# Ledger of designs, part 3: designed miniproteins, single chains

Each design is a single chain, and the fold is of that chain. pLDDT is the mean over its residues in the fold that is shown.

## One batch from the design tools (miniprotein)

Design m71
Fold by ESMFold2-Fast:
Structure m71 (fold): chain A 67 residues (1-67)
Amino acid sequence: MLSEEVKKFLTEKVKEAYKEGNGFISPAQVRDIILEAVEKFNLSDEQISDAMKYISEVILKLKRESL
């Protein structure tokens, strides 16, 4: 389970990467966002899996909003 603080952090980082990439986020950028979250919030392996799924959901939402 991810805290609201972690979700907010992931959302902001994904939005920044998406904007800079003109609607594209590379796997390397996703990895770097996860690693930054792990360092900042001391995430467990289960929380890392949840964070990866959450990032995918945020990316999908941003793609739908850009149409």
Scores: mean pLDDT 80

Design m72
Fold by ESMFold2-Fast:
Structure m72 (fold): chain A 65 residues (1-65)
Amino acid sequence: MEEEERRRALEEAEARGQRAMAAINEAKSQPSDEAQKATLMERLGMSEEQAEAVIAALKAHEARG
């Protein structure tokens, strides 16, 4: 039944979104760029390069408003 598949897909998408938001919020609470990078790598399984890119994007977004 497609309804169970839709519910499972929504739950997975929601869980991924919640994990991403939690990791970003946790990273933003860290006192240093290195700690933010480590948090993103550990929580989301990102590479060091990907974590640095995310941090740079967040800083650019905050600086521009």
Scores: mean pLDDT 74

Design m73
Fold by ESMFold2-Fast:
Structure m73 (fold): chain A 65 residues (1-65)
Amino acid sequence: DEMARLAAEAEALLRAGEDGSRLEEIARQAEDLIEREGPTPESLAEAIRIGELMAEHLKATNAVP
């Protein structure tokens, strides 16, 4: 599924220590997909994962949550 692929890409980017701008773009694409198609349990779970990955990236860059 497209949402699952976005989540997997976000996770890979976080593990690689990549710039957070791509993570933010992925999160917006996930939100747009949910708004257009409607939320499903699967898409919500993946969107939550993406959000958690972004939060983890921000904590790493700021050294504090």
Scores: mean pLDDT 73

Design m74
Fold by ESMFold2-Fast:
Structure m74 (fold): chain A 79 residues (1-79)
Amino acid sequence: MKKKIQELKERSKKHFEEAKRYLDLSNELDAQGQEALKKGDLEKARELYMQSASYTVLAIGHIASGLADKKEAERLEKE
């Protein structure tokens, strides 16, 4: 049981680290999209915002998985 709790905690931590990485990429692309809009490059702005949105979705998925692993570890610790 202790080994499974540790594995869940480590997996949760890795999911949150991946989520942060994807959010950092999303924020960078969003900033580039804003600059493209300022320059009137609507095509490039659309592409950059779509890529940013895709990374945000990936980050949300990792947050959800990390939260599920964290909650399961907490449940097992109370048993």
Scores: mean pLDDT 87

Design m75
Fold by ESMFold2-Fast:
Structure m75 (fold): chain A 71 residues (1-71)
Amino acid sequence: MTLKVAVVAESEEVAAAGAEKVAAKFAAAGVEAEVTGLVVPELSEEQGARAEAEARAAGFDGAIGVTEETL
């Protein structure tokens, strides 16, 4: 069954780049995953928890936080 994953970042640019990278890794591993970028401005521990809750509410199975440095 298709896994739904959210890639959460502070900016649209980082979220889009992170989502592409994660989607490419899942495809290379043969994993069926739908990867979507989510933007959460001023991402912190508090905002990360809220972004995870929002992703779950939107029907995502998991969330991955990325920053410009971790790309």
Scores: mean pLDDT 73

Design m76
Fold by ESMFold2-Fast:
Order: sequence, then C-alpha cells, then structure tokens
Structure m76 (fold): chain A 96 residues (1-96)
Amino acid sequence: REELIERAEELFREAARLAREAGLDELAEAIEELGRKAVEAARAGDARTAAVHWTSALLLVVGAIEDNKDDEEKVAKLEEALRLLMEAGRLLDEAF
C-alpha cells in the first residue's frame, strides 16, 4: 500500500519537473501542491479527497496542452506529464 502511494508521489514530482522544463513554473507548483494533497489524503485513507486533488492536477495539465498546442516541444513534455499523472491515479486507486 505505502509503496504504491510513494510511487504515485514520485510520479507527481516527475510531472511537475516536466511542466517546469516546459517553462510553466506556475503549473509545476500547482502539480506539486495538488500531488502533495492527494498523497496526504491517500495516506489518511480518504480516497475521495485524493481523487479530487488528482483530478484537479490532471485537468490543469489538459488545459495547458490546449493553451500551448502550437508549441510542439511544450506539448510533448505536457503529454508525458499527463501520462505520468494518469499512472499516479492508477497507483492511488490500487492503494485502496
């Protein structure tokens, strides 16, 4: 259980790093904060709160992809960040 949560936390950090490399520092900070809240909720056994914070991070990345659709390099990094967040959500779900 804790191993799944720790791996999800790592994936949120990796997604934030990719957002920062894309030049989207505010998005990176939001992913880090929402990831922290999702992980804290998961450790507390609050699956609904974990899902809410995870979904919020996912939607921010989806919005950033649309806002940057003409920038191929940024979109590639954001699509990888989205993939990592989807995997983090799967791991958090398995932890319950």
Scores: mean pLDDT 87

Design m77
Fold by ESMFold2-Fast:
Structure m77 (fold): chain A 68 residues (1-68)
Amino acid sequence: VADEDLTVYASNPEILEKYYQQQLAKGLDPKNFNVYSTRSQIERDSLEALLKALKAGNKGKITFIDVN
């Protein structure tokens, strides 16, 4: 079970991808961030790619938030 580290809120996959790339560019460990996204704003392809990367580190956590 992953612990809490960094938290990011993403309302769409473009914001999520931008955040992920910015963390990598800064040399930060992407395993150490949590991602919160709205379910209705999610494109599965983009988020599945991020989930795969985060799960490989087993420190990241993603939570789907249903915002209407």
Scores: mean pLDDT 53

Design m78
Fold by ESMFold2-Fast:
Structure m78 (fold): chain A 61 residues (1-61)
Amino acid sequence: HMEEVRQEAIELVRKHFPDVPLEEIERAVDRAMEAGYTTPEEIASAAIRDLTGERVAAWRA
């Protein structure tokens, strides 16, 4: 089920970014799923990349 895939991806991302608010992690995971990723690992990788990019952009702005 997509719901279980989403929860597994959220847990994987949280382990990598323990200081990031859960709402930001959920948004990044939802965005990865919307992009067509279907496994927890693929979704987590895309979400991690997205969150890393957002943080880098904040420091450059």
Scores: mean pLDDT 76

Design m79
Fold by ESMFold2-Fast:
Structure m79 (fold): chain A 81 residues (1-81)
Amino acid sequence: SPEEKLLKEAKRLTERAFFDPSEYEKNKAKLEELLKEAKNPEVKEAIKLFLQGVEAYKAGDYAAAIQYIQQAVAKVNEFLA
């Protein structure tokens, strides 16, 4: 579905932000675009959590980043169930 594609891309962009912090602004902008495209409330919340995870990671708060990403992945799994 289109919503599943948005979730898959959001997860990939988040992973890229962790892999290469120099692409933070680019990956954040793409995540914000995916959030605008999403119409399903559950998908929007998952993408928001990925964004919060990326922002926490950039700020050096790795504990918060892990928590946000775990919450995002849990919402993805709930949506796909």
Scores: mean pLDDT 82

Design m80
Fold by ESMFold2-Fast:
Structure m80 (fold): chain A 72 residues (1-72)
Amino acid sequence: SAAITLKLLQEAQKDVLEMLSTVKDPAEKAQLQQDLAEVNALLASPTADAKERAVDIQNRVGVLLLKQIVLG
């Protein structure tokens, strides 16, 4: 449903914003800024694939979180 898609996009936005506040690597910051722009665009104009795109963003953030834990 549209409500579930919007909830997933809002959660992805929150996760990206939290990572942007902690990540120091410039390449990872650039990727997160792109992910934030994508989430913001999808929140403004949801597409048919918005749910899948939200999941992809959450997966990328999850990988960065794991890397941050391993590297300190």
Scores: mean pLDDT 82

Design m81
Fold by ESMFold2-Fast:
Structure m81 (fold): chain A 70 residues (1-70)
Amino acid sequence: SPLEEVKKLLEEFNEEISRLQDEGASKEDIIKVLEKAREKIVPLAKEVNPDFAEYLESLLKDEIEKVKKG
């Protein structure tokens, strides 16, 4: 189901970001992963429901902004 795919992708992207942080990756590299997560997850979340998609998009945008401001 789209919901199961969203949950799995969130888990996978969180693991990738944690790995990048452990490796001392740049803010730019972390932002690219967050942008990729947004592009991949938000369309799937829309298939579940539009409010869920808006929530996740806002959450990912906030995370990107936090990384940028550091």
Scores: mean pLDDT 86

Design m82
Fold by ESMFold2-Fast:
Structure m82 (fold): chain A 77 residues (1-77)
Amino acid sequence: ALELAEQAVRTARNALKLLDIGAPKEEVREAVAYARRLLEQAESELKKITDPELKEKAQRYIDEARRLVEEVEARLA
């Protein structure tokens, strides 16, 4: 869960950088789609975490990645 959430944040940040440099929308959409898949996997794994500290840390990364994905999607619209 934690690794997937961290990877989702990194992927979403890369999508924002692609937007900033004017990369084709198709490339940005592919990066966003990958970040969303990582988020779905991280959320699924989060439900199996029983350690409150690890769950809280993973949730923070998931929340950050979701905000970044939504920002990229808004800019693509």
Scores: mean pLDDT 81

Design m83
Fold by ESMFold2-Fast:
Structure m83 (fold): chain A 91 residues (1-91)
Amino acid sequence: MSAREELMRIFEENIDKLSTDELITMMGLLGVPAKEAMRILEERGITDPGTLFKAAVAAGSKDASLEAAVRFMRDLGFIDEATARALLAKL
């Protein structure tokens, strides 16, 4: 399994534990396309134009980074330091 696939699995397993801002940040770092990011928010009942626009901007930003996604998941407690190092080594 690639580091990208493992990160997406961890994201999907922990999606209900994320705040709206954390969800938007994580989707942006993982490189989730704007259309899919908006769909995920809408499926969760988040339909306000400002929040959807914020998600679209995050999806288009140059700040998208799988390395930053690994560090963010570690900081949220979704993965331990050993798992974070293993994922970074695969990037």
Scores: mean pLDDT 79

Design m84
Fold by ESMFold2-Fast:
Structure m84 (fold): chain A 50 residues (1-50)
Amino acid sequence: DRVVGVLAGRDADGWVIEDANGRRHTVPHSREPEVLRLARDGQPYVGVLP
């Protein structure tokens, strides 16, 4: 599923992205460079979850 949100934090399973409805999705560590780059630039994460 497609997720649009902001970096909310990190847990044991990966990076946590919070969407516009307040739902939290874990993005796997394999996508870490993309997540960190967008967070550093102050941009929302836009991606697709399996």
Scores: mean pLDDT 64

Design m85
Fold by ESMFold2-Fast:
Structure m85 (fold): chain A 122 residues (1-122)
Amino acid sequence: SFRELVEKARKEFNIKSLYDALKALVEALKNGDKEKVRYAATAVIHLSMLPAALGDPIAEAARDFALGVLYYLSGDKELAKRYFERAIKRFEELLKNGEIPDEYKDVFEEAIKIARELLKKL
């Protein structure tokens, strides 16, 4: 039980950093700053890699969103579409199941809206 508490605390610290990176990405997208978007998307990918490999659905969805953004900026329409569709589906499921903390729900809702708007331009 003590080991489980320590593991949970480490996971909570890591996931909060991921939420903050996703928030920065959403804000950069709203501001149209392509350099900040690339930087923030890279940060989301970096922070999500290990927890996504371990099957964390929040990390998998955030990674897919950030990859969708980078492929959209590079002009790879097919990969952008695939990753955005996966991210939207997973974010909607996570929000519906109450798996996102209340303080970050708006970030995930804005990410869904942005992904849908970018999909319309593909």
Scores: mean pLDDT 84

Design m86
Fold by ESMFold2-Fast:
Structure m86 (fold): chain A 58 residues (1-58)
Amino acid sequence: SVALPLTPEQEALVAQVVKQTKAKVDELQKAGLGQDEYDKVSQDAAAQFQQQLAQLQS
């Protein structure tokens, strides 16, 4: 595994995204939604994370 040195802001962003994604997954599990919804949430979270990282690096 490659550990990239993150700034404190990037580390906080990673922690926030992980927390939000977990909460959303828990919500979907309680709602009984299917695989397509899990895949969409996972992809949306990854895309948002990359966009926010790019903004912090600018």
Scores: mean pLDDT 71

Design m87
Fold by ESMFold2-Fast:
Structure m87 (fold): chain A 69 residues (1-69)
Amino acid sequence: AVASLHPAVQEALDFLEKATGKTFDAASREKLSLYLEEVARDLDFNVEKTSQYALVKYQDYNGALPLLS
């Protein structure tokens, strides 16, 4: 079941998929949403900053983001 994500987290996931041309499966979106929620919290849930930070980290890790597992 998909609960409502914070807009900063949802926008960051959508931004990453659009910017990279990748589609994440449900399990990957769940793990990424947990990571991005932590990032968003540190950025006071600023939508623009969270999306830009997610893209920078995606690029820094050569197409991978850290996952909370």
Scores: mean pLDDT 69

Design m88
Fold by ESMFold2-Fast:
Structure m88 (fold): chain A 98 residues (1-98)
Amino acid sequence: MEEEFEKAYKEWLESLNEEQRKIVERADKLAKEGKYAEAANLYFELYEKTGSAIPLLRAAKLFLEAGKYNQAFVIAADTYLRTGSELARKLAGEAAAK
């Protein structure tokens, strides 16, 4: 899963314009500061702007890495239901196993 997500995330980053990259930088900073709800809101904004599940998967993965397993599961499961992403399904299963 990690390698699959890293490749998809890198390709998604390369598709972004300057304003979208600034939103990614701000979201990543908020997540690093423990402001997960604020970070998640920016990742949802990126989803709306790009149509890609990738920012939602990144949010779920950051919650998982932070030990926020319930929040990680909810975001990953919702992403799977919206997009059919197999990465989202795997991430939801990983969060549920904790």
Scores: mean pLDDT 80

Design m89
Fold by ESMFold2-Fast:
Structure m89 (fold): chain A 76 residues (1-76)
Amino acid sequence: MYAREIVEQPSDEEALEKADRLVTEMVKRLKDMGSSKLGIETAVSDFAGQLRDAGASRELARKVQLIGLEKVEEVS
């Protein structure tokens, strides 16, 4: 996963733009692989935790989680 690539962006705005793109691709890939909606939601939450471990602020990780959960609804 690309948590480090996101946190290495020069601003929170660039980080969120990068995260939106990467999380969208992740959600689509998991859907294509036959993952359940709950499974994809769990992966999104795990990814937010990985962002925190990579040095992201709680606020940035929370925003990325919300973006990911919105993308899950789009592919359901």
Scores: mean pLDDT 79

Design m90
Fold by ESMFold2-Fast:
Structure m90 (fold): chain A 90 residues (1-90)
Amino acid sequence: MAAQKTGANTFTVDWDAFRALGLQVGDTLLLQPASGTPVLAAITAIDDAAQTVTLRSRQDGRTYTLSAGGGVTRLDVYLDGVHVRAVIRY
């Protein structure tokens, strides 16, 4: 998925495509930079009215926010025993 990084821990996604993945609070996403280490993050909140998702890194507890504006690709794999539901590329 191509996403626009708008701040240190903020990204835009295609909201309709993202919601079509059927993701729920507790699901894990992979945040994949163009270079550097991917981040595994769990969904902690989904706000459909605001079109925002709050994520928390499973490695260091940092908070990330997704909002409407980009594109999404599903990756349905197991990584280190964790089910990765989507990949957010930026």
Scores: mean pLDDT 71

Design m91
Fold by ESMFold2-Fast:
Structure m91 (fold): chain A 66 residues (1-66)
Amino acid sequence: APTATVEGNTVTVTGLTREQAKKLAEFAWELGGTVSGTASNITISGLDAAQIEKIIEFLKKLGAVV
């Protein structure tokens, strides 16, 4: 399963498929976040706490362990 780690206002996700990574990146950009890294190791920053909770919910729907 994909694994997500939250460190302050930064979320790092590993183990996503390319399609899951694309969906995550598009959702993060829609929230106004900054996406960096590769499909296999994505870092999301620039979001507030409420937006990070939306990212976490989205990741859980993708089957990620947070």
Scores: mean pLDDT 83

Design m92
Fold by ESMFold2-Fast:
Structure m92 (fold): chain A 85 residues (1-85)
Amino acid sequence: MVEELTEKMLEEAREVVLRNGLLGGSLPAEVLNDELVRAVAEGLISLLRYKYVSHKEEDLKLAEEHFEKARRLAEEKARKLVEEL
């Protein structure tokens, strides 16, 4: 189902971000070239900035926006796969 595929895609995107650069201080070009992976990375960076650096609600809102974009992108990819079935 679309919901199952959406959750799997979001989980895989988070794994790629954590494996490839978020904790290392730089994001590889491969991470930035995928729109879904990029949205997850930007969301996590904004959330970490809020928690440890800025403490500004604007950074928390920015994290929310990026995660919402990531979910929309994952849903679109899942729908496309189901439609092409």
Scores: mean pLDDT 72

Design m93
Fold by ESMFold2-Fast:
Structure m93 (fold): chain A 100 residues (1-100)
Amino acid sequence: MKEKLKKALKKFKEILEKLYKELEKNPNASKEEIQELIDKMVKEMEELAKEEKDPEIKEFLESAIEQIRNTLNEMIKNGKSTKEIAEEIKNLIEHIEEGI
Protein backbone atom coordinates (compact mmCIF):
# COMPACT_ATOMS: atom_id res chain seq x y z
CA MET A 1 0.00 0.00 0.00
CA LYS A 2 2.70 2.57 0.94
CA GLU A 3 4.61 1.93 -2.33
CA LYS A 4 1.43 2.50 -4.41
CA LEU A 5 0.76 5.76 -2.55
CA LYS A 6 4.37 6.91 -3.14
CA LYS A 7 4.00 6.21 -6.90
CA ALA A 8 0.72 8.17 -7.06
CA LEU A 9 2.25 11.10 -5.12
CA LYS A 10 5.28 11.09 -7.48
CA LYS A 11 2.88 11.47 -10.44
CA PHE A 12 1.05 14.30 -8.60
CA LYS A 13 4.44 15.98 -8.05
CA GLU A 14 5.20 15.74 -11.80
CA ILE A 15 1.84 17.42 -12.62
CA LEU A 16 2.50 20.19 -10.05
CA GLU A 17 6.03 20.71 -11.47
CA LYS A 18 4.52 21.23 -14.96
CA LEU A 19 2.16 23.89 -13.58
CA TYR A 20 5.04 25.57 -11.69
CA LYS A 21 7.12 25.80 -14.90
CA GLU A 22 4.16 27.28 -16.85
CA LEU A 23 3.60 29.94 -14.15
CA GLU A 24 7.33 30.82 -14.15
CA LYS A 25 7.24 31.23 -17.97
CA ASN A 26 4.12 33.44 -17.74
CA PRO A 27 4.61 35.82 -14.74
CA ASN A 28 2.16 38.31 -16.35
CA ALA A 29 -0.56 35.68 -16.93
CA SER A 30 -4.12 36.94 -16.45
CA LYS A 31 -6.40 35.60 -13.69
CA GLU A 32 -8.29 33.68 -16.42
CA GLU A 33 -5.08 32.12 -17.83
CA ILE A 34 -3.96 31.03 -14.33
CA GLN A 35 -7.43 29.53 -13.69
CA GLU A 36 -7.22 27.55 -16.98
CA LEU A 37 -3.76 26.18 -16.04
CA ILE A 38 -5.02 25.14 -12.58
CA ASP A 39 -8.16 23.51 -14.07
CA LYS A 40 -5.95 21.53 -16.50
CA MET A 41 -3.69 20.37 -13.64
CA VAL A 42 -6.68 19.36 -11.48
CA LYS A 43 -8.20 17.40 -14.40
CA GLU A 44 -4.92 15.46 -14.87
CA MET A 45 -4.82 14.66 -11.13
CA GLU A 46 -8.51 13.58 -11.16
CA GLU A 47 -7.79 11.21 -14.09
CA LEU A 48 -4.95 9.61 -12.06
CA ALA A 49 -7.27 9.21 -9.03
CA LYS A 50 -9.98 7.58 -11.22
CA GLU A 51 -7.47 4.94 -12.43
CA GLU A 52 -6.47 4.04 -8.83
CA LYS A 53 -7.87 0.62 -7.82
CA ASP A 54 -7.09 0.84 -4.08
CA PRO A 55 -10.11 2.55 -2.43
CA GLU A 56 -8.10 4.03 0.49
CA ILE A 57 -5.47 5.51 -1.84
CA LYS A 58 -8.20 6.78 -4.20
CA GLU A 59 -10.04 8.50 -1.32
CA PHE A 60 -6.77 10.07 -0.12
CA LEU A 61 -5.91 11.33 -3.63
CA GLU A 62 -9.44 12.73 -4.18
CA SER A 63 -9.27 14.56 -0.81
CA ALA A 64 -5.80 15.95 -1.67
CA ILE A 65 -7.04 17.16 -5.09
CA GLU A 66 -10.02 18.94 -3.45
CA GLN A 67 -7.72 20.67 -0.93
CA ILE A 68 -5.27 21.77 -3.65
CA ARG A 69 -8.13 23.02 -5.88
CA ASN A 70 -9.74 24.97 -3.02
CA THR A 71 -6.43 26.53 -1.89
CA LEU A 72 -5.38 27.67 -5.38
CA ASN A 73 -8.89 28.90 -6.32
CA GLU A 74 -9.03 30.93 -3.06
CA MET A 75 -5.63 32.47 -3.91
CA ILE A 76 -6.90 33.50 -7.37
CA LYS A 77 -10.13 34.89 -5.85
CA ASN A 78 -8.06 36.95 -3.36
CA GLY A 79 -5.93 38.44 -6.19
CA LYS A 80 -2.67 36.67 -5.34
CA SER A 81 0.10 37.18 -7.92
CA THR A 82 1.40 34.48 -10.29
CA LYS A 83 4.60 34.50 -8.16
CA GLU A 84 2.67 33.83 -4.92
CA ILE A 85 0.66 31.02 -6.57
CA ALA A 86 3.90 29.51 -7.98
CA GLU A 87 5.47 29.66 -4.48
CA GLU A 88 2.46 27.78 -3.02
CA ILE A 89 2.82 25.09 -5.72
CA LYS A 90 6.56 24.83 -4.95
CA ASN A 91 5.70 24.34 -1.25
CA LEU A 92 3.25 21.55 -2.19
CA ILE A 93 5.97 19.87 -4.32
CA GLU A 94 8.46 20.05 -1.41
CA HIS A 95 5.85 18.64 1.02
CA ILE A 96 5.20 15.68 -1.33
CA GLU A 97 8.98 15.05 -1.68
CA GLU A 98 9.31 14.87 2.13
CA GLY A 99 6.44 12.32 2.25
CA ILE A 100 7.92 10.09 -0.47
Scores: mean pLDDT 81

Design m94
Fold by ESMFold2-Fast:
Structure m94 (fold): chain A 86 residues (1-86)
Amino acid sequence: MQQKIEELARKAGTYAGQGVYIYTGSGSFGGLVGQEVYGALLADPETGIEIIKRLLKETSSNPQATEYMKKALEYAEEALRLKKES
């Protein structure tokens, strides 16, 4: 259970980071945001989901970034589902 949640949190962080990179053009800033999302999801998936929802709103003017944020949200919601089953 925990290992699967960690895998999903990592995927969510990676997609969120890539979305920020697309929006800002900064790979380093995207990486920092991806790590923040990953850490938040490991500590509390609900908090991580709220961060991703905020990023989705902030990047909504860029369709490509929005698609990456939607994928991040899908992985984060699956992590929350698994945590509730444990």
Scores: mean pLDDT 85

Design m95
Fold by ESMFold2-Fast:
Structure m95 (fold): chain A 84 residues (1-84)
Amino acid sequence: MMSDEELRLAVLTAYELLQRGYSAVQIAEEILRYVMHPGEVLRLSDKERLELAIDVLEEALKRETDPELIEKIKTILDYLKKNL
């Protein structure tokens, strides 16, 4: 499966969780489950989960051309960075 499709799915899921009031750490965990093995996510600290999820979303933002997805990525990034 292509990396860009995984990132889009992660963004849509993360945005839904943010709108439902989930914590930054829970949103970060969900994002990382789309891009890495679940066993690796479980070994990360809360800070490492936030930092890696931010990195994933910043990389997605550089490649995304859909204005709606760009807006969602920016919203999620702002939320995660405020909780770092």
Scores: mean pLDDT 81

Design m96
Fold by ESMFold2-Fast:
Structure m96 (fold): chain A 80 residues (1-80)
Amino acid sequence: MSARERLVEQLLAASREVAAEEGTDWVISRETAEALVERLGLRSVHDIFALSADELQTIPGVGPRTARRIFRAARLLARR
């Protein structure tokens, strides 16, 4: 598995964990997770903390609520 594929899988897993904590069924799509990693050049979860919410929202399917949840998912991953 490439580093990009690993980060995509980590983001998908963390989005499910965020959904469980919030009592929702929210999960980012694989397409959105791949677009985040590829378009924003993410190599690690820590790269997400260098981004603004506006930069996350340049990705199709990422609105203000999804951007907030992505930051929450990144915080969960950073604690591991």
Scores: mean pLDDT 78

Design m97
Fold by ESMFold2-Fast:
Structure m97 (fold): chain A 58 residues (1-58)
Amino acid sequence: EEAEKYVDEVAKRYPSITDEEKKAILENAKVNKLTKEQIEAMVRAVDIRRRTLAEETE
């Protein structure tokens, strides 16, 4: 409930993440009862991975 709102808020700051990735983060947050810090860290990790893959695929 609060996790869903927070994931939406953080996702607005990292617009590179996809709806599929956002859903995966939300599922993890609900299952593991993640804190706001953990949710933000997960979103950042996804954003970093996306940028790394973009560089490798050229």
Scores: mean pLDDT 73

Design m98
Fold by ESMFold2-Fast:
Structure m98 (fold): chain A 84 residues (1-84)
Amino acid sequence: MEEDLEKAREAAKKGDVEKAREYASRTIQKAFQLVADGKISVEEAIKLMEEALRILREAGVVTPEQAESALKQGKIAIEELKKK
């Protein structure tokens, strides 16, 4: 997971928008899975999602508004997963 997040950063620095999106998306998806499995806290999953969306925003893959909307929706979804 840290590896996917780091690869997203490297891809963004190289201007590889498609790879940045792929690795950032995998980080977000894995964060949801780990919360559902009870392996990380909701707080930790939200931090991973925030960092992935920050990378996408800084790389120009998403607008600030799209990143903010995705983060809000993701927080709600992660909190709902915590309810089991």
Scores: mean pLDDT 79

Design m99
Fold by ESMFold2-Fast:
Structure m99 (fold): chain A 68 residues (1-68)
Amino acid sequence: ELEKLLERMRELVRQLEEATSLKDIAKLLREIKEVAKKALSLDPNNEEAQALLKRAEEIALKKVEELQ
């Protein structure tokens, strides 16, 4: 169900915020994108799913820049 996908996205974004290795950041971002794709297939206009995906991409970009 949609709510379980959103809950999974929230948990993955939390893990991404704590990630310190490029490998973990890349893995978590891929998982978030996959879950977001499923959530948006059920509700294409879901504001939370879109916001969580955008936040994950921004966190990953910032962390990758800081680690290089």
Scores: mean pLDDT 84

Design m100
Fold by ESMFold2-Fast:
Order: sequence, then C-alpha cells, then structure tokens
Structure m100 (fold): chain A 71 residues (1-71)
Amino acid sequence: GLKLAEDAEKTSEQLEKQGREVEERLTKEAAEADPETSKKIEAERDYLVETYQLGAKASQESAANLKAAAE
C-alpha cells in the first residue's frame, strides 16, 4: 500500500529538478544569443518552468489525497 503516493511524491521531486535544469540551461542559452532570440528563449523558459512547477504541485496534491484515502 501507499506505493502510488510515494511514486507521486518522487514524480513531483523529479519535475522540480527538471524544471530547475531547464531554467538554468535556457538562461545560459539566452545569455549567449542575440537580443531578439534571447527574448524568445526567455519566454519559452518561463513557460516551461511554470509547466513543470504546476505538474510538481499536481503530483504532490495527488500524493496527499492518496495518503488521506488510505484510512
């Protein structure tokens, strides 16, 4: 029992790590690009980081709900 909750918590942690790695990589690429390309990379970075953060939050909420249901 509770393996689904543990898997969801691990998924949340992985999404947070992937979001940070994407943020760092795209920030570096934006710094090396021309100003117009840099703005496009920064917009994509911000969108992807938000997407990973929302996914991590959803997985964490799922884990909490699964634990609560295991009475």
Scores: mean pLDDT 83

Design m101
Fold by ESMFold2-Fast:
Structure m101 (fold): chain A 55 residues (1-55)
Amino acid sequence: GEAEEIAERTRRGAATVARSDGALGRALGQWEGRHTGLPEAAAAGLEGAKSAGGG
């Protein structure tokens, strides 16, 4: 029923947040090896967003 659907959706949300936190740690480790620094890819992401949004 509706109550079960709400409970399931709530559980999925919480589980997704917990999972993304763990996955982010793993991805960050691999990504650092590829980009040789966290601020560099953050800057690259911002630069890409600017050029994509600017037209």
Scores: mean pLDDT 60

Design m102
Fold by ESMFold2-Fast:
Structure m102 (fold): chain A 97 residues (1-97)
Amino acid sequence: SAAEARALLARAERALERAEEALKEYEALKAAGADGVKIAGAALAALGAALDAATLAGKALALARAAGDAELAARAEEIIKKADEIAKKLGGTIKPL
């Protein structure tokens, strides 16, 4: 389970990097006054990657807690937090209501 948590965390970290890059593109397009379709496309890419990161990190968190691995749990929680911050900047949320 700890090995599975580490593998999911690595995937979550890569998804978060994609979300951060897409958010940068979104912010640059918005600042440049780009076409609304291009801005929306970048926002959807950022949100999709953030949701992927949160989902993978959520699975990693559950496995880390089951294994008693506080360090992996903390890393997963940080990814979830960063993914949520990206979603909020885009007017969305990754948390179930």
Scores: mean pLDDT 86

Design m103
Fold by ESMFold2-Fast:
Structure m103 (fold): chain A 63 residues (1-63)
Amino acid sequence: MEKQEEVIRLSEEGNNAILNNDSKKVEEIEKKAKEFLEKDPQAVQQAEQQLLAEHEEERLRAQ
């Protein structure tokens, strides 16, 4: 759970850094994300699916 939360947080920061063209931030986040992916690829995949599902559910409930 905690590791998945950190991965989700990194993904969100990564996307924001890419949009802002912040190369330093992107590199830092990629390094951290790669370390998680290397140790727990399933945790990264679950975090991605959970982020999408949570975002979709929140969108539906907010309406």
Scores: mean pLDDT 68

Design m104
Fold by ESMFold2-Fast:
Structure m104 (fold): chain A 71 residues (1-71)
Amino acid sequence: SDAEDRRLAEELLEKARELLKNDPSLREEIQKEWEERRRKSGLPVRELSEEEILEMVVLRLQRPAALAAQA
């Protein structure tokens, strides 16, 4: 169900927010992982927005490999 999938996605977003709020080093870790992937692909690196970090934490919680497939 679309509604069930949405609820699960919201729970993951909430969990990701809690993780970021409680562990500032997680932001740096996500930023570094993103930069390493970008560098491997020959792409420039930049500072990620808070929303981008949050989305990457969500993807990490679901399946880390899913983000690599987009890079």
Scores: mean pLDDT 75

Design m105
Fold by ESMFold2-Fast:
Structure m105 (fold): chain A 101 residues (1-101)
Amino acid sequence: SDIEKEIQESLLAMIDTNTEIAVKSIKEHPDKSAESLEKQSEFLRKKSEELKDSDPKKSELYRKASDLYKQASEAAKEGKVEEAQKLLKKADKLYKEAFKE
């Protein structure tokens, strides 16, 4: 239905807003951002394992996103702000793709 599509579009827009906030936070609060990115990585890795048999496509997207969030966390800890921001954007893109599955 049109309403289901509108709800999905609203959720995707919320992810985009969260990405913009997170990108800014890496520059302003790198240590706190690194902790948040590590927790997000752990959460998605657990979700990937839970979905492995029931939804292998979504599981794989969560696994790939988890790996990128972990890399973004490490880059943020090392003061590599631009690299961390780039990795975060790639991770969020895969997370959005999982929402479409």
Scores: mean pLDDT 84

Design m106
Fold by ESMFold2-Fast:
Structure m106 (fold): chain A 83 residues (1-83)
Amino acid sequence: VPSIQEVTDRAQALEDWLHGKLKAGEKPSDAEMAQAQAQLETDRALVRKYLAQAQTLDEVIQVTAAAIIVAGGEFLLDLLKRR
């Protein structure tokens, strides 16, 4: 099971990739978009799990930061789907 830091890092990488595609005017393939969707759904489930397990304010802050990045990726993917 990936750590919350690993979830944050991979969610940031996906968000950066999706943003790069939007800036370049490139549409990802249906397969790439399906993989991005699957990763975002997995990452969303993991941030929910880690938030439920959080025992300290620092843990809540770390999980919330990950949740914001995942939400950014979800927003960018939705924009690409609607083009």
Scores: mean pLDDT 86

Design m107
Fold by ESMFold2-Fast:
Structure m107 (fold): chain A 62 residues (1-62)
Amino acid sequence: AEEVRRLLAARGVELDEEEFERLLAFTGGDVQRTLALLNEASGGGRAPVTTEAVLAVLDRRL
């Protein structure tokens, strides 16, 4: 969980406690799965990662 939290902070993604728990439930706390989700949120690196883009990916997968 700590590694995932640091990864989000490094990219400027700010999630509240409930949103962060949703992310952990989806990724299982796995750094590689979190990186894949962030890559999808950035459109494969074509756009900056935003909190809104991350939440949109989670909403589509739930």
Scores: mean pLDDT 76

